Designed miniproteins, single chains. Designs and how they scored, part 59

Each design is a single chain, and the fold is of that chain. pLDDT is the mean over its residues in the fold that is shown.

## One batch from the design tools (miniprotein)

Design m2038
Fold by ESMFold2-Fast:
Structure m2038 (fold): chain A 91 residues (1-91)
Amino acid sequence: SLEEEIERLAETYVAAARKAAEFLSDGSGTVTLEQAEEILRALFPNASDEELEEMVKRLRAADKDGSGTITLEELEAVVREYVRRLFEKRR
């Protein structure tokens, strides 16, 4: 189904984000908020400033301590949600 194909596409972007995050984190389970933003820009070069800002806000909301440190799981969740929304509401 289209829904299953969107899920598969989301996991493809999640895998790319994880690979980039692992490279930047030097093998730790975390990246900085700035590194996460750069990963999002690289994965979604056609995203608007508003869309990118919303993704970054979600990452900040997931960081309970406000340290500016983002786990791979938090980054993956934001990427997955963005891909789902992009294709569920608009092509």
Scores: mean pLDDT 77

Design m2039
Fold by ESMFold2-Fast:
Order: C-alpha cells, then sequence, then structure tokens
Structure m2039 (fold): chain A 82 residues (1-82)
C-alpha cells in the first residue's frame, strides 16, 4: 500500500491505478483499518487529479469493507465526485 501511495505522490497515476485495480480485483487490498485509510487517501489524491473512475472504484471498496467511520467518509467523498 505505501508503495502505491508513493507512486501517487510522484504523479505516477496510471501505475498507481493499475496497482490498486490489481489489489481490489484480487481481494488483496485488505479489510484492516490501515489498508482502508490508505485507500481513502489514494482516492482523494486521484479525485483531486481528475481520476474519478479510479477514485470511485477504491471508495466503493472502502464502503464494502471499511469500519463505520471510514465507510461514512467514503460515502461522503462519493457524493462529492459523482
Amino acid sequence: MDLVLSLLHQGRYDEAIEAFNALIDNNEMGTDDVSQRSGLEAAKILAQNGRYDAATKILNYVVKNGSPDLQAEAKKLLEQIK
């Protein structure tokens, strides 16, 4: 997860999106709080850079697997970008 966030901070959005898609599609992103918080941070960065489809996919994963607080934040972000 930290490596994918590092890609985002370097502006390597396509590589970061490919890595997140692989993690989500293989159910390897995790359901723990650390993984879900990292997903929310990544979705915020992607949305701020116009990558709304990728941000939406990550936020939907957090809505399904996050804690109640993280699910609420993910739903709020989905309302703002969709």
Scores: mean pLDDT 77

Design m2040
Fold by ESMFold2-Fast:
Structure m2040 (fold): chain A 99 residues (1-99)
Amino acid sequence: KVEKIVEESIELFKKLLDGMLKKGLITEKLKEIAYSIFTLEAKKIAEENPDKAEILLAQLLTAELLKLIGYDIDVKLKMPQEVIEQMIKEFEKEEEELK
């Protein structure tokens, strides 16, 4: 029963990764890394917590999916390092001007 839940969770995650790759939301390398990490963590959950495997695997799937969505947002926004540095300098200068 636990082995089937693990297999189904891995298959579902792979299908989600394949869909994201097809839409150009992730790279092939990111798909490979995400799949490997998920597979290792899923097996660990099944070994350490077989009685809670179903809920823990659902939580893992949700967490890994949210990470991938976050990565896609960062890639699309492409915030330049120069803009971040300028914001930091502005905050530091405002603090000094208040003295």
Scores: mean pLDDT 71

Design m2041
Fold by ESMFold2-Fast:
Structure m2041 (fold): chain A 86 residues (1-86)
Amino acid sequence: AEEAARTGAEGGERGGERGGDAGGAAEGAERGALEGGSDPLSAEIAGGSGATAAGTLKTAGEDPKEAAARGGEAGGEGGARLGAER
């Protein structure tokens, strides 16, 4: 219930708040992240490069690593790589 409630709060801002057009736009971003961003990019960052990048990124302040994390959310970078295979 805790994780469901937390996801519901964030989902409420995007999907639950259907009264606003923002909900529709956020829904597309969520699906893109799950389909392309989270799997290839986020898994790699969390597994290998992510562990090292977490320390180095904080000291170097690299935007590309931050963009990769957002790619998992929006599926920007990960989605592009997955789509290229199709």
Scores: mean pLDDT 41

Design m2042
Fold by ESMFold2-Fast:
Structure m2042 (fold): chain A 97 residues (1-97)
Amino acid sequence: SELELLRELLTKKFNVSEDDLETLLTLYTILREQGPEAAEAWVRANLSPDQIRRLLTILQLMIHEIKDSKDPVNQRLREDLEQLSEILTKILRELEG
């Protein structure tokens, strides 16, 4: 599943902090189950600008890692991560503008 692949990238490939792991898995689950508007609302309520910048960097690294995969699961994860990156970028620009 996309969620299993995400967890493996975060823990084994990028070795992110436990807090960032929990945050990204939560955000990904909200996006998949409730959609992008719910994910945006959750970010606005729960994340600081510093957290958003850090998570954006992690998302961009993950997108780069899976970009050339022919696996449909990797392609779906890439699309979801790109959508999360767009949401975080939008919010960060509004907070820092």
Scores: mean pLDDT 86

Design m2043
Fold by ESMFold2-Fast:
Structure m2043 (fold): chain A 70 residues (1-70)
Amino acid sequence: SPVETAKKKYEEAKQELEELKPVLEEQVAKAEEAKDVETLRKLKEEWEKLVEKVNDAAMEYKEAKEKEAA
């Protein structure tokens, strides 16, 4: 169903964010120690892309649920 498809995308996006979070946090800590502003900016951009993917999937899942409930 559309709801199941949207739910799976949302779960996969959340899982990807959760898996990459500790890796990105470690890379941020190293870049902060090195005072590497360029790497910090790049890492924040990658994090923002992951968050946006989760938000988009969450919206699709919400819309699919509302449409099925109607």
Scores: mean pLDDT 83

Design m2044
Fold by ESMFold2-Fast:
Structure m2044 (fold): chain A 86 residues (1-86)
Amino acid sequence: SERERKGKELVERLFRLTGETLEKLKEAYEIEDEEERRRRIIEVAEEALREAERILREAEEIGAEEAIRYARRLIADLRALLEEEA
């Protein structure tokens, strides 16, 4: 069904976002300057959080339960990271 196809696309989009975010965070953690490293980590996490929240809204609109679950988990992880870096 169209709903199943869209739900799968949202899950795939979340997996890509997670992978891309982890790679960007890995690069950020390699920055030797503490202030620049912190800024880059915050920037990456905030960008990922905005995208994850957008995916969550789309998933909730169509009732894509798996996408909702994965999006909420990613959002929680990103919020925890931002609180630690604040």
Scores: mean pLDDT 88

Design m2045
Fold by ESMFold2-Fast:
Structure m2045 (fold): chain A 70 residues (1-70)
Amino acid sequence: MAEEEKRLEEELIKKYGYGTAGLIMVAARYLAEKEGMSLEEAVELLVKDPKKVTEALIAMIDEGIEKARK
């Protein structure tokens, strides 16, 4: 939910700063939808394995471009 997203984003900003928090939140939303996990679980996964942030962002961009083309 938007309220939960806001709280998670604020916590990430406190720990990692604005830019990194934003990237994690975008990647976490994508993973939560794709894997059927909670947003908090997706954030925890990404924090444990930062390379997954880049992988998720690439997958999200690729999927978005393909969807826009179709």
Scores: mean pLDDT 77

Design m2046
Fold by ESMFold2-Fast:
Structure m2046 (fold): chain A 65 residues (1-65)
Amino acid sequence: VTREAGAMIRLIGEGVDVPGFVSVRLEGKTIIVRAKSAPADIERLERVAREAGEALGGEVRLERL
């Protein structure tokens, strides 16, 4: 299991409880999180994504729908 795959697994577990979470995918070493959420929920999701990326050494990006 790569560090990026571990980050995705953690982010899915945390992100599933965030309103408007849609999906996560891996592009090279970048984890892409997609969400259709209100600004407050986007801020929470960005925090979760940042924590997952920092803990596991992956780059994380948030795409708003």
Scores: mean pLDDT 66

Design m2047
Fold by ESMFold2-Fast:
Structure m2047 (fold): chain A 58 residues (1-58)
Amino acid sequence: MMSKRELAEKAVAARFGATPDLSDPAVRAELARLAEELGLSVETVVAAARRLQDIAAK
């Protein structure tokens, strides 16, 4: 069973790659659409994107 966090991380990675630029308003808008598509909160999807950036950094 896939957790909401794991689902969000997989979806973000599939659509944006490992390092989505969270300072870009276009990326933020796409994350909001993705959250709506997945039935998740925007905060969950943004947190997943930040986690992927942290993992990719080191």
Scores: mean pLDDT 76

Design m2048
Fold by ESMFold2-Fast:
Structure m2048 (fold): chain A 100 residues (1-100)
Amino acid sequence: AVNRGKALADIIEALGPEEAAEWFERLAKNVPLDSKEGLELRADAVFARILAEKPISELTAEKVLDEIERELGVQLSPEERQEWIETIEATLKRLKEKEK
C-alpha cells in the first residue's frame, strides 16, 4: 500500500496529473475492468483527475476515496477501504513533500 502510493506520486509528478490519468486509463484497457488490477488502475486515473482539478491542500485520503468509490460505482469492504486510505495518504504525503 505505502510503496504503491509513493510510486503513484512519482508517476503523477513526472507526467503531471492530466497525463498520468490518461496513462492509467490506457493501462486499465489491457486488464479486465472487474479485476483488482483493473480497479486499481481505474482508481489511480480518478485520483490523478482529482489532483488536476483541486489543490492538494484541499484533499484528504477519505475525500479522495469517497470520490473514487462514487465515480467507479463500487463499495469497498472496511478492510479494502483501509488499504486504499493508506495508499492515498502515502501518495498525498509524497506529493506535498515535493511541493516545497
Scores: mean pLDDT 80

Design m2049
Fold by ESMFold2-Fast:
Structure m2049 (fold): chain A 89 residues (1-89)
Amino acid sequence: SFDETMRLLEEARRLLEQGRIGEALRQLIEAGRLALGIEDVSDLRQVLAEMERLLDEVEARPLTDLEEQINLGIVRLIIGVLRMLIRKS
């Protein structure tokens, strides 16, 4: 759902503020997975904007852990898919 997706993005933001990058990335992946089920294009645009903002915050930080680097790649892929879904609508 849109509400649950936004809740997970809010949690990811809080985790990033705490420096808990690995946990934030896992929440971003889960939010992205839920976002793929959103049919309303305006809701998808709002989710995409927040995910892109949080991705920029993650990318501004040094990532030395392999799991974090892989999960960052997954978030980028999800954002790409969301952009395609919005464009096709």
Scores: mean pLDDT 86

Design m2050
Fold by ESMFold2-Fast:
Structure m2050 (fold): chain A 59 residues (1-59)
Amino acid sequence: MSKEDVEKIAKAWLEVAKTLTPEQQQALLDEMRRWLDQAPPEYKEVLEKAIKEIEELLK
């Protein structure tokens, strides 16, 4: 996966997260973390970036 694809996908997840309540954002983070445990290494990078961006929304 290219760096441009990683940025684009992470930004799309962040946009979705911004439409959610804090409780829904936390539920999304929990689900993404579970998916991260099962993801191939190439998808792990985009998921980790998306998770970090969404975590910053909760601060």
Scores: mean pLDDT 77

Design m2051
Fold by ESMFold2-Fast:
Structure m2051 (fold): chain A 68 residues (1-68)
Amino acid sequence: MTPMQEMLRQLIADLRQQLSQETDPQLRAALEEYISELERLLADPSASLDEVLDAIGRYSSRIRQVQA
């Protein structure tokens, strides 16, 4: 695995753990979307580190917005 793929697999596992403990339906939906996008990037052999970082930033921002 590339370092990027290893990072993505670990992040997905961590997010799945968070999802299993989350009871708020809006936060659950945001986490599910985040996991799905990261899984898509992991499956895409042309995905760049910049695309991965952009996705992390975008979805992290959305989760914070929902929590605010």
Scores: mean pLDDT 80

Design m2052
Fold by ESMFold2-Fast:
Structure m2052 (fold): chain A 78 residues (1-78)
Amino acid sequence: MREEEARRLAREAEELIKRAIEKLEKGEELSEEEKERLRELEEKLREFHEENPNTPLAEEVRELALRTAAEAHKKLVA
């Protein structure tokens, strides 16, 4: 995965997380498609970090993936 692809996937993950937060705040459940897409994006971002661990972009992408996972987990246990 190239850096530009990783950034595009990161933006998609941010957009889906915002939508997920809005749905959860309204008492709505995430669709299975939305849950699967979030899982796929997280996996792809982790793969980018694994392949490019020593680049500044890899750290940025890792931080965003961790933040995305933390936000989803926080809503599930809150």
Scores: mean pLDDT 64

Design m2053
Fold by ESMFold2-Fast:
Formats: structure tokens, sequence, C-alpha cells
Structure m2053 (fold): chain A 83 residues (1-83)
């Protein structure tokens, strides 16, 4: 049940640390966001974008998470980053 989500987070964190791929950090952030750990999710998204500020896949994933949180204005701003 709930323990499986914590195990998934730990696995995703280890994968991101190994790959150094901005999108792997964004995937970790998405899982954290879906669990309501919004502050932790924002930190992982910030880390992803610090590694590659122009990574449109990271912006798209973050925008989807913001839509799911009903934060539509913030999501629309991120989608426009890929103009």
Amino acid sequence: GELSNDELIEELRKEAEKSKDPFDYANLASVLSRQGKLSEAEKEYDKALSLDPDNHRVYSLRAVDLFLQERYSEANKLLNKGR
C-alpha cells in the first residue's frame, strides 16, 4: 500500500542520482507531487532545470502536475516556455 510509494520514490531518486538526467529528476518530482509532497516536488523540478534550463520535457511534465493540482495559471506559463 503506502509503503510501495516510498519505495518507488527511493528507486527514482537513486536512478536520477546515477543518470544525472534532468528528466529523471522531473519523474521523481512528478511522483512526489502526486503524493501531495509539493515542496519536495518543486525542489526536484528546480534541480532538473538547474541541470538543463531549456529541457522542454521537464517543463511539460511540471505543467501536467500543476494542471492536476488545479494550478492552471502556473501550468499555462510553463507550457509557453517552449514557444
Scores: mean pLDDT 75

Design m2054
Fold by ESMFold2-Fast:
Structure m2054 (fold): chain A 73 residues (1-73)
Amino acid sequence: SSEIEQAAQALFDALKQQPEFFRAVGALARKLDYDVERFARALGLLDPNAPRPVEYHLAVTRELLRLLQQEVP
């Protein structure tokens, strides 16, 4: 959905504002073989107290990984 894409883009843009951290996150994504659940857990993207279900956070994470795969080797 547009909401998921916007949330993922906002996270991606925030990461790009910190170049060293952005490179580390890209390297982590590769090391975890783009595993959505492990990556989301590693970045603290799964908040059990959030009003959104876990499937929403996993969908945002999957879209974030897609963006990372396009820009970071």
Scores: mean pLDDT 80

Design m2055
Fold by ESMFold2-Fast:
Structure m2055 (fold): chain A 129 residues (1-129)
Amino acid sequence: QIIKPGEITPGKIAKLLAEGVSPETILYSAALDLYNDFSPERLLILANAIGLLIDTGEADLAAAFTAAFVKLNPKVEPFLLRTLKSSPELFAKFKSSYDKAKAMLAGKTFSSVDEVMEEAVKIAEQLKK
């Protein structure tokens, strides 16, 4: 399933889920759009995609992805954390795994969103203990 740049909006996330697009595919596409073209609107879309992963039971993947992505794009970290904190219950599920993922990623560097997603999946499996 091909999701084109700029096709993911907050209003379209629910529609994409109803059409059977995985939360992971939505997250990847939102992150790729933001990395290629930084904007406040794309930051909000990525934050919503992260929240979606937490709500669907993938908090460890959401945390690992966010920790890896902020190493590729450090400018997004303060905004993503602030937006997630606006939902205290979601943030509580996310924070512990996020701190552990950041520690596991110490010394690692990324050059693409593809590398971020591949490493995030590996870290998420380690967090499921």
Scores: mean pLDDT 77

Design m2056
Fold by ESMFold2-Fast:
Structure m2056 (fold): chain A 94 residues (1-94)
Amino acid sequence: SPEVERLQRAIETIEAMVEELKRLWEEDPEKGKEKLEYLGSLLAQLARDLNLEDVLRRALEARELIPTDPEKALELALEAARELIAHMRERVEA
């Protein structure tokens, strides 16, 4: 299914971005924050497309917190990513 293939690619993209974000967070915090902003934007867009209101709120809150509380922003973005991936996996495996 083209939809299943799109969801699988989205999961792979998010997982790759999360892994790179974790690496950058330790090695280059400024690039880590840039990657976190990009991840947050992607998570918010996908949450809107899938009508996942709680994931959307968490992704938007994470983006807002990046300049003032980057550690909390990271936690919220990673939680949003996990919930979004779980939802997409359920749709792929159905």
Scores: mean pLDDT 88

Design m2057
Fold by ESMFold2-Fast:
Structure m2057 (fold): chain A 117 residues (1-117)
Amino acid sequence: SLEELEKKAEELIREGERTGDNVVKAKGYAALGFLYLAKGDKEKAKEYFQKAKSLVTAKPVSFPDERWYTYMTALLSDNEEARKAGAVETARAILEMGRKDLDAKVNMVAEFGLEFL
């Protein structure tokens, strides 16, 4: 559910704060950005994407796979329900990202999220 994804993202933010891991904290912020975008709260979505970008560096990485392009395409849909579903699945995919190149991946997805605001 959307509520479960929000709790998971908030847990990552608390973990990043506790451990001083800005990349983990940024991952949580990026996920919240897409969840607020799914809720239609563009101001909070923008705030969280900007917070995520403030904590990570831009580095060249091999990204993304074909599933990410599917979610991104859904976000460009003329159908509001398809856009909301795409935002939720993007948040889920962010929460499932592993540590490898996480800082660059988080920066890229947060920057992509800002394109909708």
Scores: mean pLDDT 80

Design m2058
Fold by ESMFold2-Fast:
Structure m2058 (fold): chain A 91 residues (1-91)
Amino acid sequence: SRLEELAERAGELTRELLLAMGMPEEEARRIAEEVREALLVLGLEAAEEVLKRLEELKERLSNSVDVEKVKAELEELVRELLRRAEELRRA
């Protein structure tokens, strides 16, 4: 489905960004899988928005623009996404 495709792309992009920021491969893969699963719970609109934000972070990181701010924004995006998915699972 469209949702599964976007969730997979967002997970892979999350892994790439975390690796580029110095996170160990195993931890980056685990977080990427959690992001993918969270988006499958949250749905298509959330997956499209998160993928767009991850693509913007990748572009900024590739151009070496505010690397520390990009790291903080990625960490916050992941934390908020996982929190929202957990809340929905418990509702």
Scores: mean pLDDT 86

Design m2059
Fold by ESMFold2-Fast:
Structure m2059 (fold): chain A 75 residues (1-75)
Amino acid sequence: NDEIQKAAEEARKRMMDLLERNKHLSGKELIELAREAEPAIKDELRKAFPSLSDSQVELAVRFGIAEAVQEKLSE
């Protein structure tokens, strides 16, 4: 679904932006930061994509955050 893909890309962008601001942190610290930020990103996406169900938002957030963290840890 296009909406789920858009939500995942938004989650990725928000997480990537947060990780960019904290690029001096170790890999472990970045993973912890990502975990702590997940609830806030989920709340933001629920507001931005009200047509998506809670489970669809959860899927999009998990996918987007995983992509952002993977990209940053591979740098």
Scores: mean pLDDT 83

Design m2060
Fold by ESMFold2-Fast:
Structure m2060 (fold): chain A 79 residues (1-79)
Amino acid sequence: SNEQLFREHKEKVERLLEELLEKAREAKEQGNYKEARKLYVIGEASLTQFYVYARLLGQDLEEVDEWVDEKVKEMEEVV
């Protein structure tokens, strides 16, 4: 179902973001702000791709947009 595909894709995006945030924190602690910014950009691109997939799967874009906004805020606070 579209709901199952959406759930599986969301789980993959969540795992990717978790890994990117961990690496961004490490880069920042090492003073490598260039690498931290690069990881942030990759995270934003992944969230944009997720939004497009959610749209293609007919999901509630208002709920998806709220979730994406929360993830962007999490990334901004770390980087």
Scores: mean pLDDT 83

Design m2061
Fold by ESMFold2-Fast:
Structure m2061 (fold): chain A 56 residues (1-56)
Amino acid sequence: SESLEVAREVGRKLREIGDQIQAEIDKARAYGAQGGSGEEVTQVFLDGLRRLGAEA
């Protein structure tokens, strides 16, 4: 029971982290699709990752 609960919690956290990373990727892609430069797209993505790391 305990082992199953730990596995479920880890799975939930990994899914949430994956969702957050995917959201930052989607945001960067949206900037590129709207005519943002490759440099701007890269900066948006890196800034997003830095915010996720700072909030953790």
Scores: mean pLDDT 76

Design m2062
Fold by ESMFold2-Fast:
Structure m2062 (fold): chain A 93 residues (1-93)
Amino acid sequence: SIEEALKRLEEAIRELGRVLGFEEGAELAVEEIRKLAEEKDAEKLELALEMLLDGYRYAISNSSEETKEKAEPLLKELEEAGKRLIEEIRRES
């Protein structure tokens, strides 16, 4: 369901934000993604997710090796959770 896919994505965003020290930014991203998911606009959601992923990738590239090791699996989870949410929205469109 969209609700379960959204919940998974929200958890991934928050966990990665915590590891990178961007907790407030992560909460703002969750709020925006939730609004876009409610609008069921897959194109806007995909663009927002791409911008978020690019930002997190940049932050990870500038992090310590220990932070990179912790962040890498969370980034992959975020990518997969985002794909699932977009698929669920497109399925209902």
Scores: mean pLDDT 86

Design m2063
Fold by ESMFold2-Fast:
Structure m2063 (fold): chain A 64 residues (1-64)
Amino acid sequence: SDMDLNVRFSETMGRLMAIMKSKGIDVSGLTVSQIVDLLLSHRDSFSPEEQKVVDEFVELYEQL
């Protein structure tokens, strides 16, 4: 459902923001599009586990 999609997106966004913060990237106050730009800029710094979170975020974002 749309509500479940929004919950999953919010949870995935939270995990993604935590990953970005752990790499010293300040994401506070950023829009989704600004976060996507930062993801593209820092793609090479992601581990395989972190890349799974990025892939899930992109998949959910494409459904919105």
Scores: mean pLDDT 76

Design m2064
Fold by ESMFold2-Fast:
Structure m2064 (fold): chain A 60 residues (1-60)
Amino acid sequence: SKEEALADYEHGIKVSEEYLAELEKRKAAGEKLSVIEQVVEGLMKVELDTSKAQKEKLLK
């Protein structure tokens, strides 16, 4: 349903934002991210933008 899809996008947005915030915290603490973690960071940013756009479309 529309409500289920909306909840799924909101959950995905929250998870991606929390993951990215934790990575920023680790980098601020002087931690060097692995190559794999850097790739995942980029993918999470794309997923976050996509989920926000899809949520906006769904609300219309």
Scores: mean pLDDT 83

Design m2065
Fold by ESMFold2-Fast:
Structure m2065 (fold): chain A 78 residues (1-78)
Amino acid sequence: DDDQLFQDHTQYLLSLGASPDVARRAAQLIVLGRQYALQGRYQDAADYYRRAGDLVRPYDPQRSDSLYRTADILLRMS
């Protein structure tokens, strides 16, 4: 459920000290990345995950690395 995914990511990032604006933007980018990937739009999906990784990096470098890895995999599929 995309609404649940958005809320889970937003709450997680807020718990790590991200501002509400950063948390919501990163969560939205992750949701968009997932939606575009499910539609086979791998290049667009990769861009969204990469941008989410940039926002997450100061708060959770390991999750940021995972987002970049997902983007790289999706880019190879396109």
Scores: mean pLDDT 89

Design m2066
Fold by ESMFold2-Fast:
Structure m2066 (fold): chain A 71 residues (1-71)
Amino acid sequence: MEEEEKRLEEIKARIDQLVAEALASTDPAQVVELLQRIVDLYNEALEKYGDSPELRERFSAAVQAVAAKLA
């Protein structure tokens, strides 16, 4: 359980990094690619570690922030 918690923290940190890169980008194509990477990372985490409320919340916030930049 402790190791799994550490994996979730690492995944949340990677999501945050991708969000920061997307929000800093001025290239819409790059923002779309980074959004796809966030989605892929979340799906990979679900497959390997199962569903976590904390991971879901972090992912939802990330997608909303990046998608809002594209609107």
Scores: mean pLDDT 78

Design m2067
Fold by ESMFold2-Fast:
Structure m2067 (fold): chain A 60 residues (1-60)
Amino acid sequence: SSQQQQERRRAQAGRYSVQGIRTRDISYIRQASRILNLPMVPDDWSFDDAVDYYQRQVQS
C-alpha cells in the first residue's frame, strides 16, 4: 500500500538524519529531506538551521 511505501521512506530518511546529526554533516540532512520530498534546504543555511527545519517538517 502507499502507506507502507511512506513508512519505508520515513525509515530510510530517519537513518540518514541520524547519521547527519551524529557526524554534523548537512549533506545527510539534505538527503533525508529529498527522500521525504521536502523543500530543498538553502545552500547558505547552517547545519543547526537545516536540522531544525527538517525536524519541524517531519513532526508536522
Scores: mean pLDDT 81

Design m2068
Fold by ESMFold2-Fast:
Structure m2068 (fold): chain A 99 residues (1-99)
Amino acid sequence: AELIERARAESLEALRANLTPADYAALSAQLDRLTAGLLEALGEKFSPAVAARTLRLLTQQQIQAAAIRRTGPPSPDQLAQLEAQARAQEAELERLRAE
């Protein structure tokens, strides 16, 4: 619970810093619903660490999607870096699930 609450607070701050006020309003509401669902659904399948990491990952993906809408598609080099970062994030999530 504590890890998820920290992840929510940090995710809201990241959204506020990186999004327009309109996008922030929409996505913060979605984040609140997701956080409530994660707190209610905590069990053997979802440790607090996995849930917190999932919340942060989804927040980062939403920020990246908003950036693409504003600035156009990333360059091939930027895309390669984003793909490498996404793979690293997925590997970390799988590591947390295996614990």
Scores: mean pLDDT 71

Design m2069
Fold by ESMFold2-Fast:
Structure m2069 (fold): chain A 94 residues (1-94)
Amino acid sequence: SEAAQMQAIKEQAYAALAEQRDDAIAFINSRTDLTPAQKAALIAQLDALFAGMDAAIDQAYADSKSPQELADAINGIPLQFREQALALYKQLQA
């Protein structure tokens, strides 16, 4: 059913986001050039970013009328957070 497809799209989006967050935290924690305070500050920024993206997934699910509409809305979420994500990603690659 379309309802089951929409639920699956939402669950897959959450899972992908959780995996990305876990990978980013693992990367921050692997850094030997960062102090514990710097790591905590980066993780806090990461938590805020991913909380925002989770809320955007929830909103997309609430607003969407079909699986395709939901998929399109979720695909647009990274663009909404692109500047915040890119700034954080640059800090992680330095």
Scores: mean pLDDT 88

Design m2070
Fold by ESMFold2-Fast:
Structure m2070 (fold): chain A 90 residues (1-90)
Amino acid sequence: MEKQLESLERMLKLAKRLGLPEELIKEIEEEIEELKEGKLDQKRLQETVSRFTAEVLRLIGDELDALLAKLRAEGKSSDEIREILQKLAK
C-alpha cells in the first residue's frame, strides 16, 4: 500500500510539473484517494498508468519538436542541436 501510494503521488507530481491534461491529473488524484480508502481497482490503476505513459511520451515528442524548431530558428547547426539532445538524454 505505502509503496504504491508513493508511486501514485510521484506520478501526480510529475503530471502537474509537465502540464499533462487536467482530466488525467484529476483521475490520478481520485485514485490516490481510493487507494487511501482501500477501494482502488488494480485494472483501473493499470489503465491510468498506461494513459500517463502515453501522455508523457506524446509530450516528450511535442516538446522535442518545439525545441528543435526553436534551435533551428536561432541558427543552431545540426551538430550543436545533436550535442544539446545528447545532454538532455543523460
Scores: mean pLDDT 74

Design m2071
Fold by ESMFold2-Fast:
Structure m2071 (fold): chain A 82 residues (1-82)
Amino acid sequence: MEELNKKILEAGKLLQEVLADPRATPEQKAKAEELYDRIVTYAYALQAAEFTKAPEEEIERLREELEEAERELKEFLEELAK
């Protein structure tokens, strides 16, 4: 619960950094919003799966998807900083 909320907050901070960057294009800002939406979607899906005691394989897949989306957003922000 708390861990998933933290991931959403961290992703939100990264999104705000992209949205506030005057060097970011409208396309790049749209991409950041898309990645943030994926993180939120997977985080809530993972929370629901854990709450309903879904199979371990399903929970693991959702965790991997969440971590992948978070990593992509972070790498995207790092690329903008170069």
Scores: mean pLDDT 79

Design m2072
Fold by ESMFold2-Fast:
Structure m2072 (fold): chain A 82 residues (1-82)
Amino acid sequence: MKLSAEQRRELQRAILTALLEAAEERSNGDVGLLPLKIKEILELPLDELVALFRELRPEFAARYSDAVLRAALEEMRAQEPP
């Protein structure tokens, strides 16, 4: 299933926000640990990232199939260097 450009941006923003929130919670208020926790989350297998996003944003994630979420996460990981 192909997402519109707007739907893809909305989904990617929701994923980034959810993963940042999870990293902040795992840092237990220690800002110095935040980059490490973000890296640990981003290094999770793709299926585990899909599961984590569904846990963090159940209502939002319910709008999408696992295949769509997986494709969006793969695209985010394949981002061109700045």
Scores: mean pLDDT 75

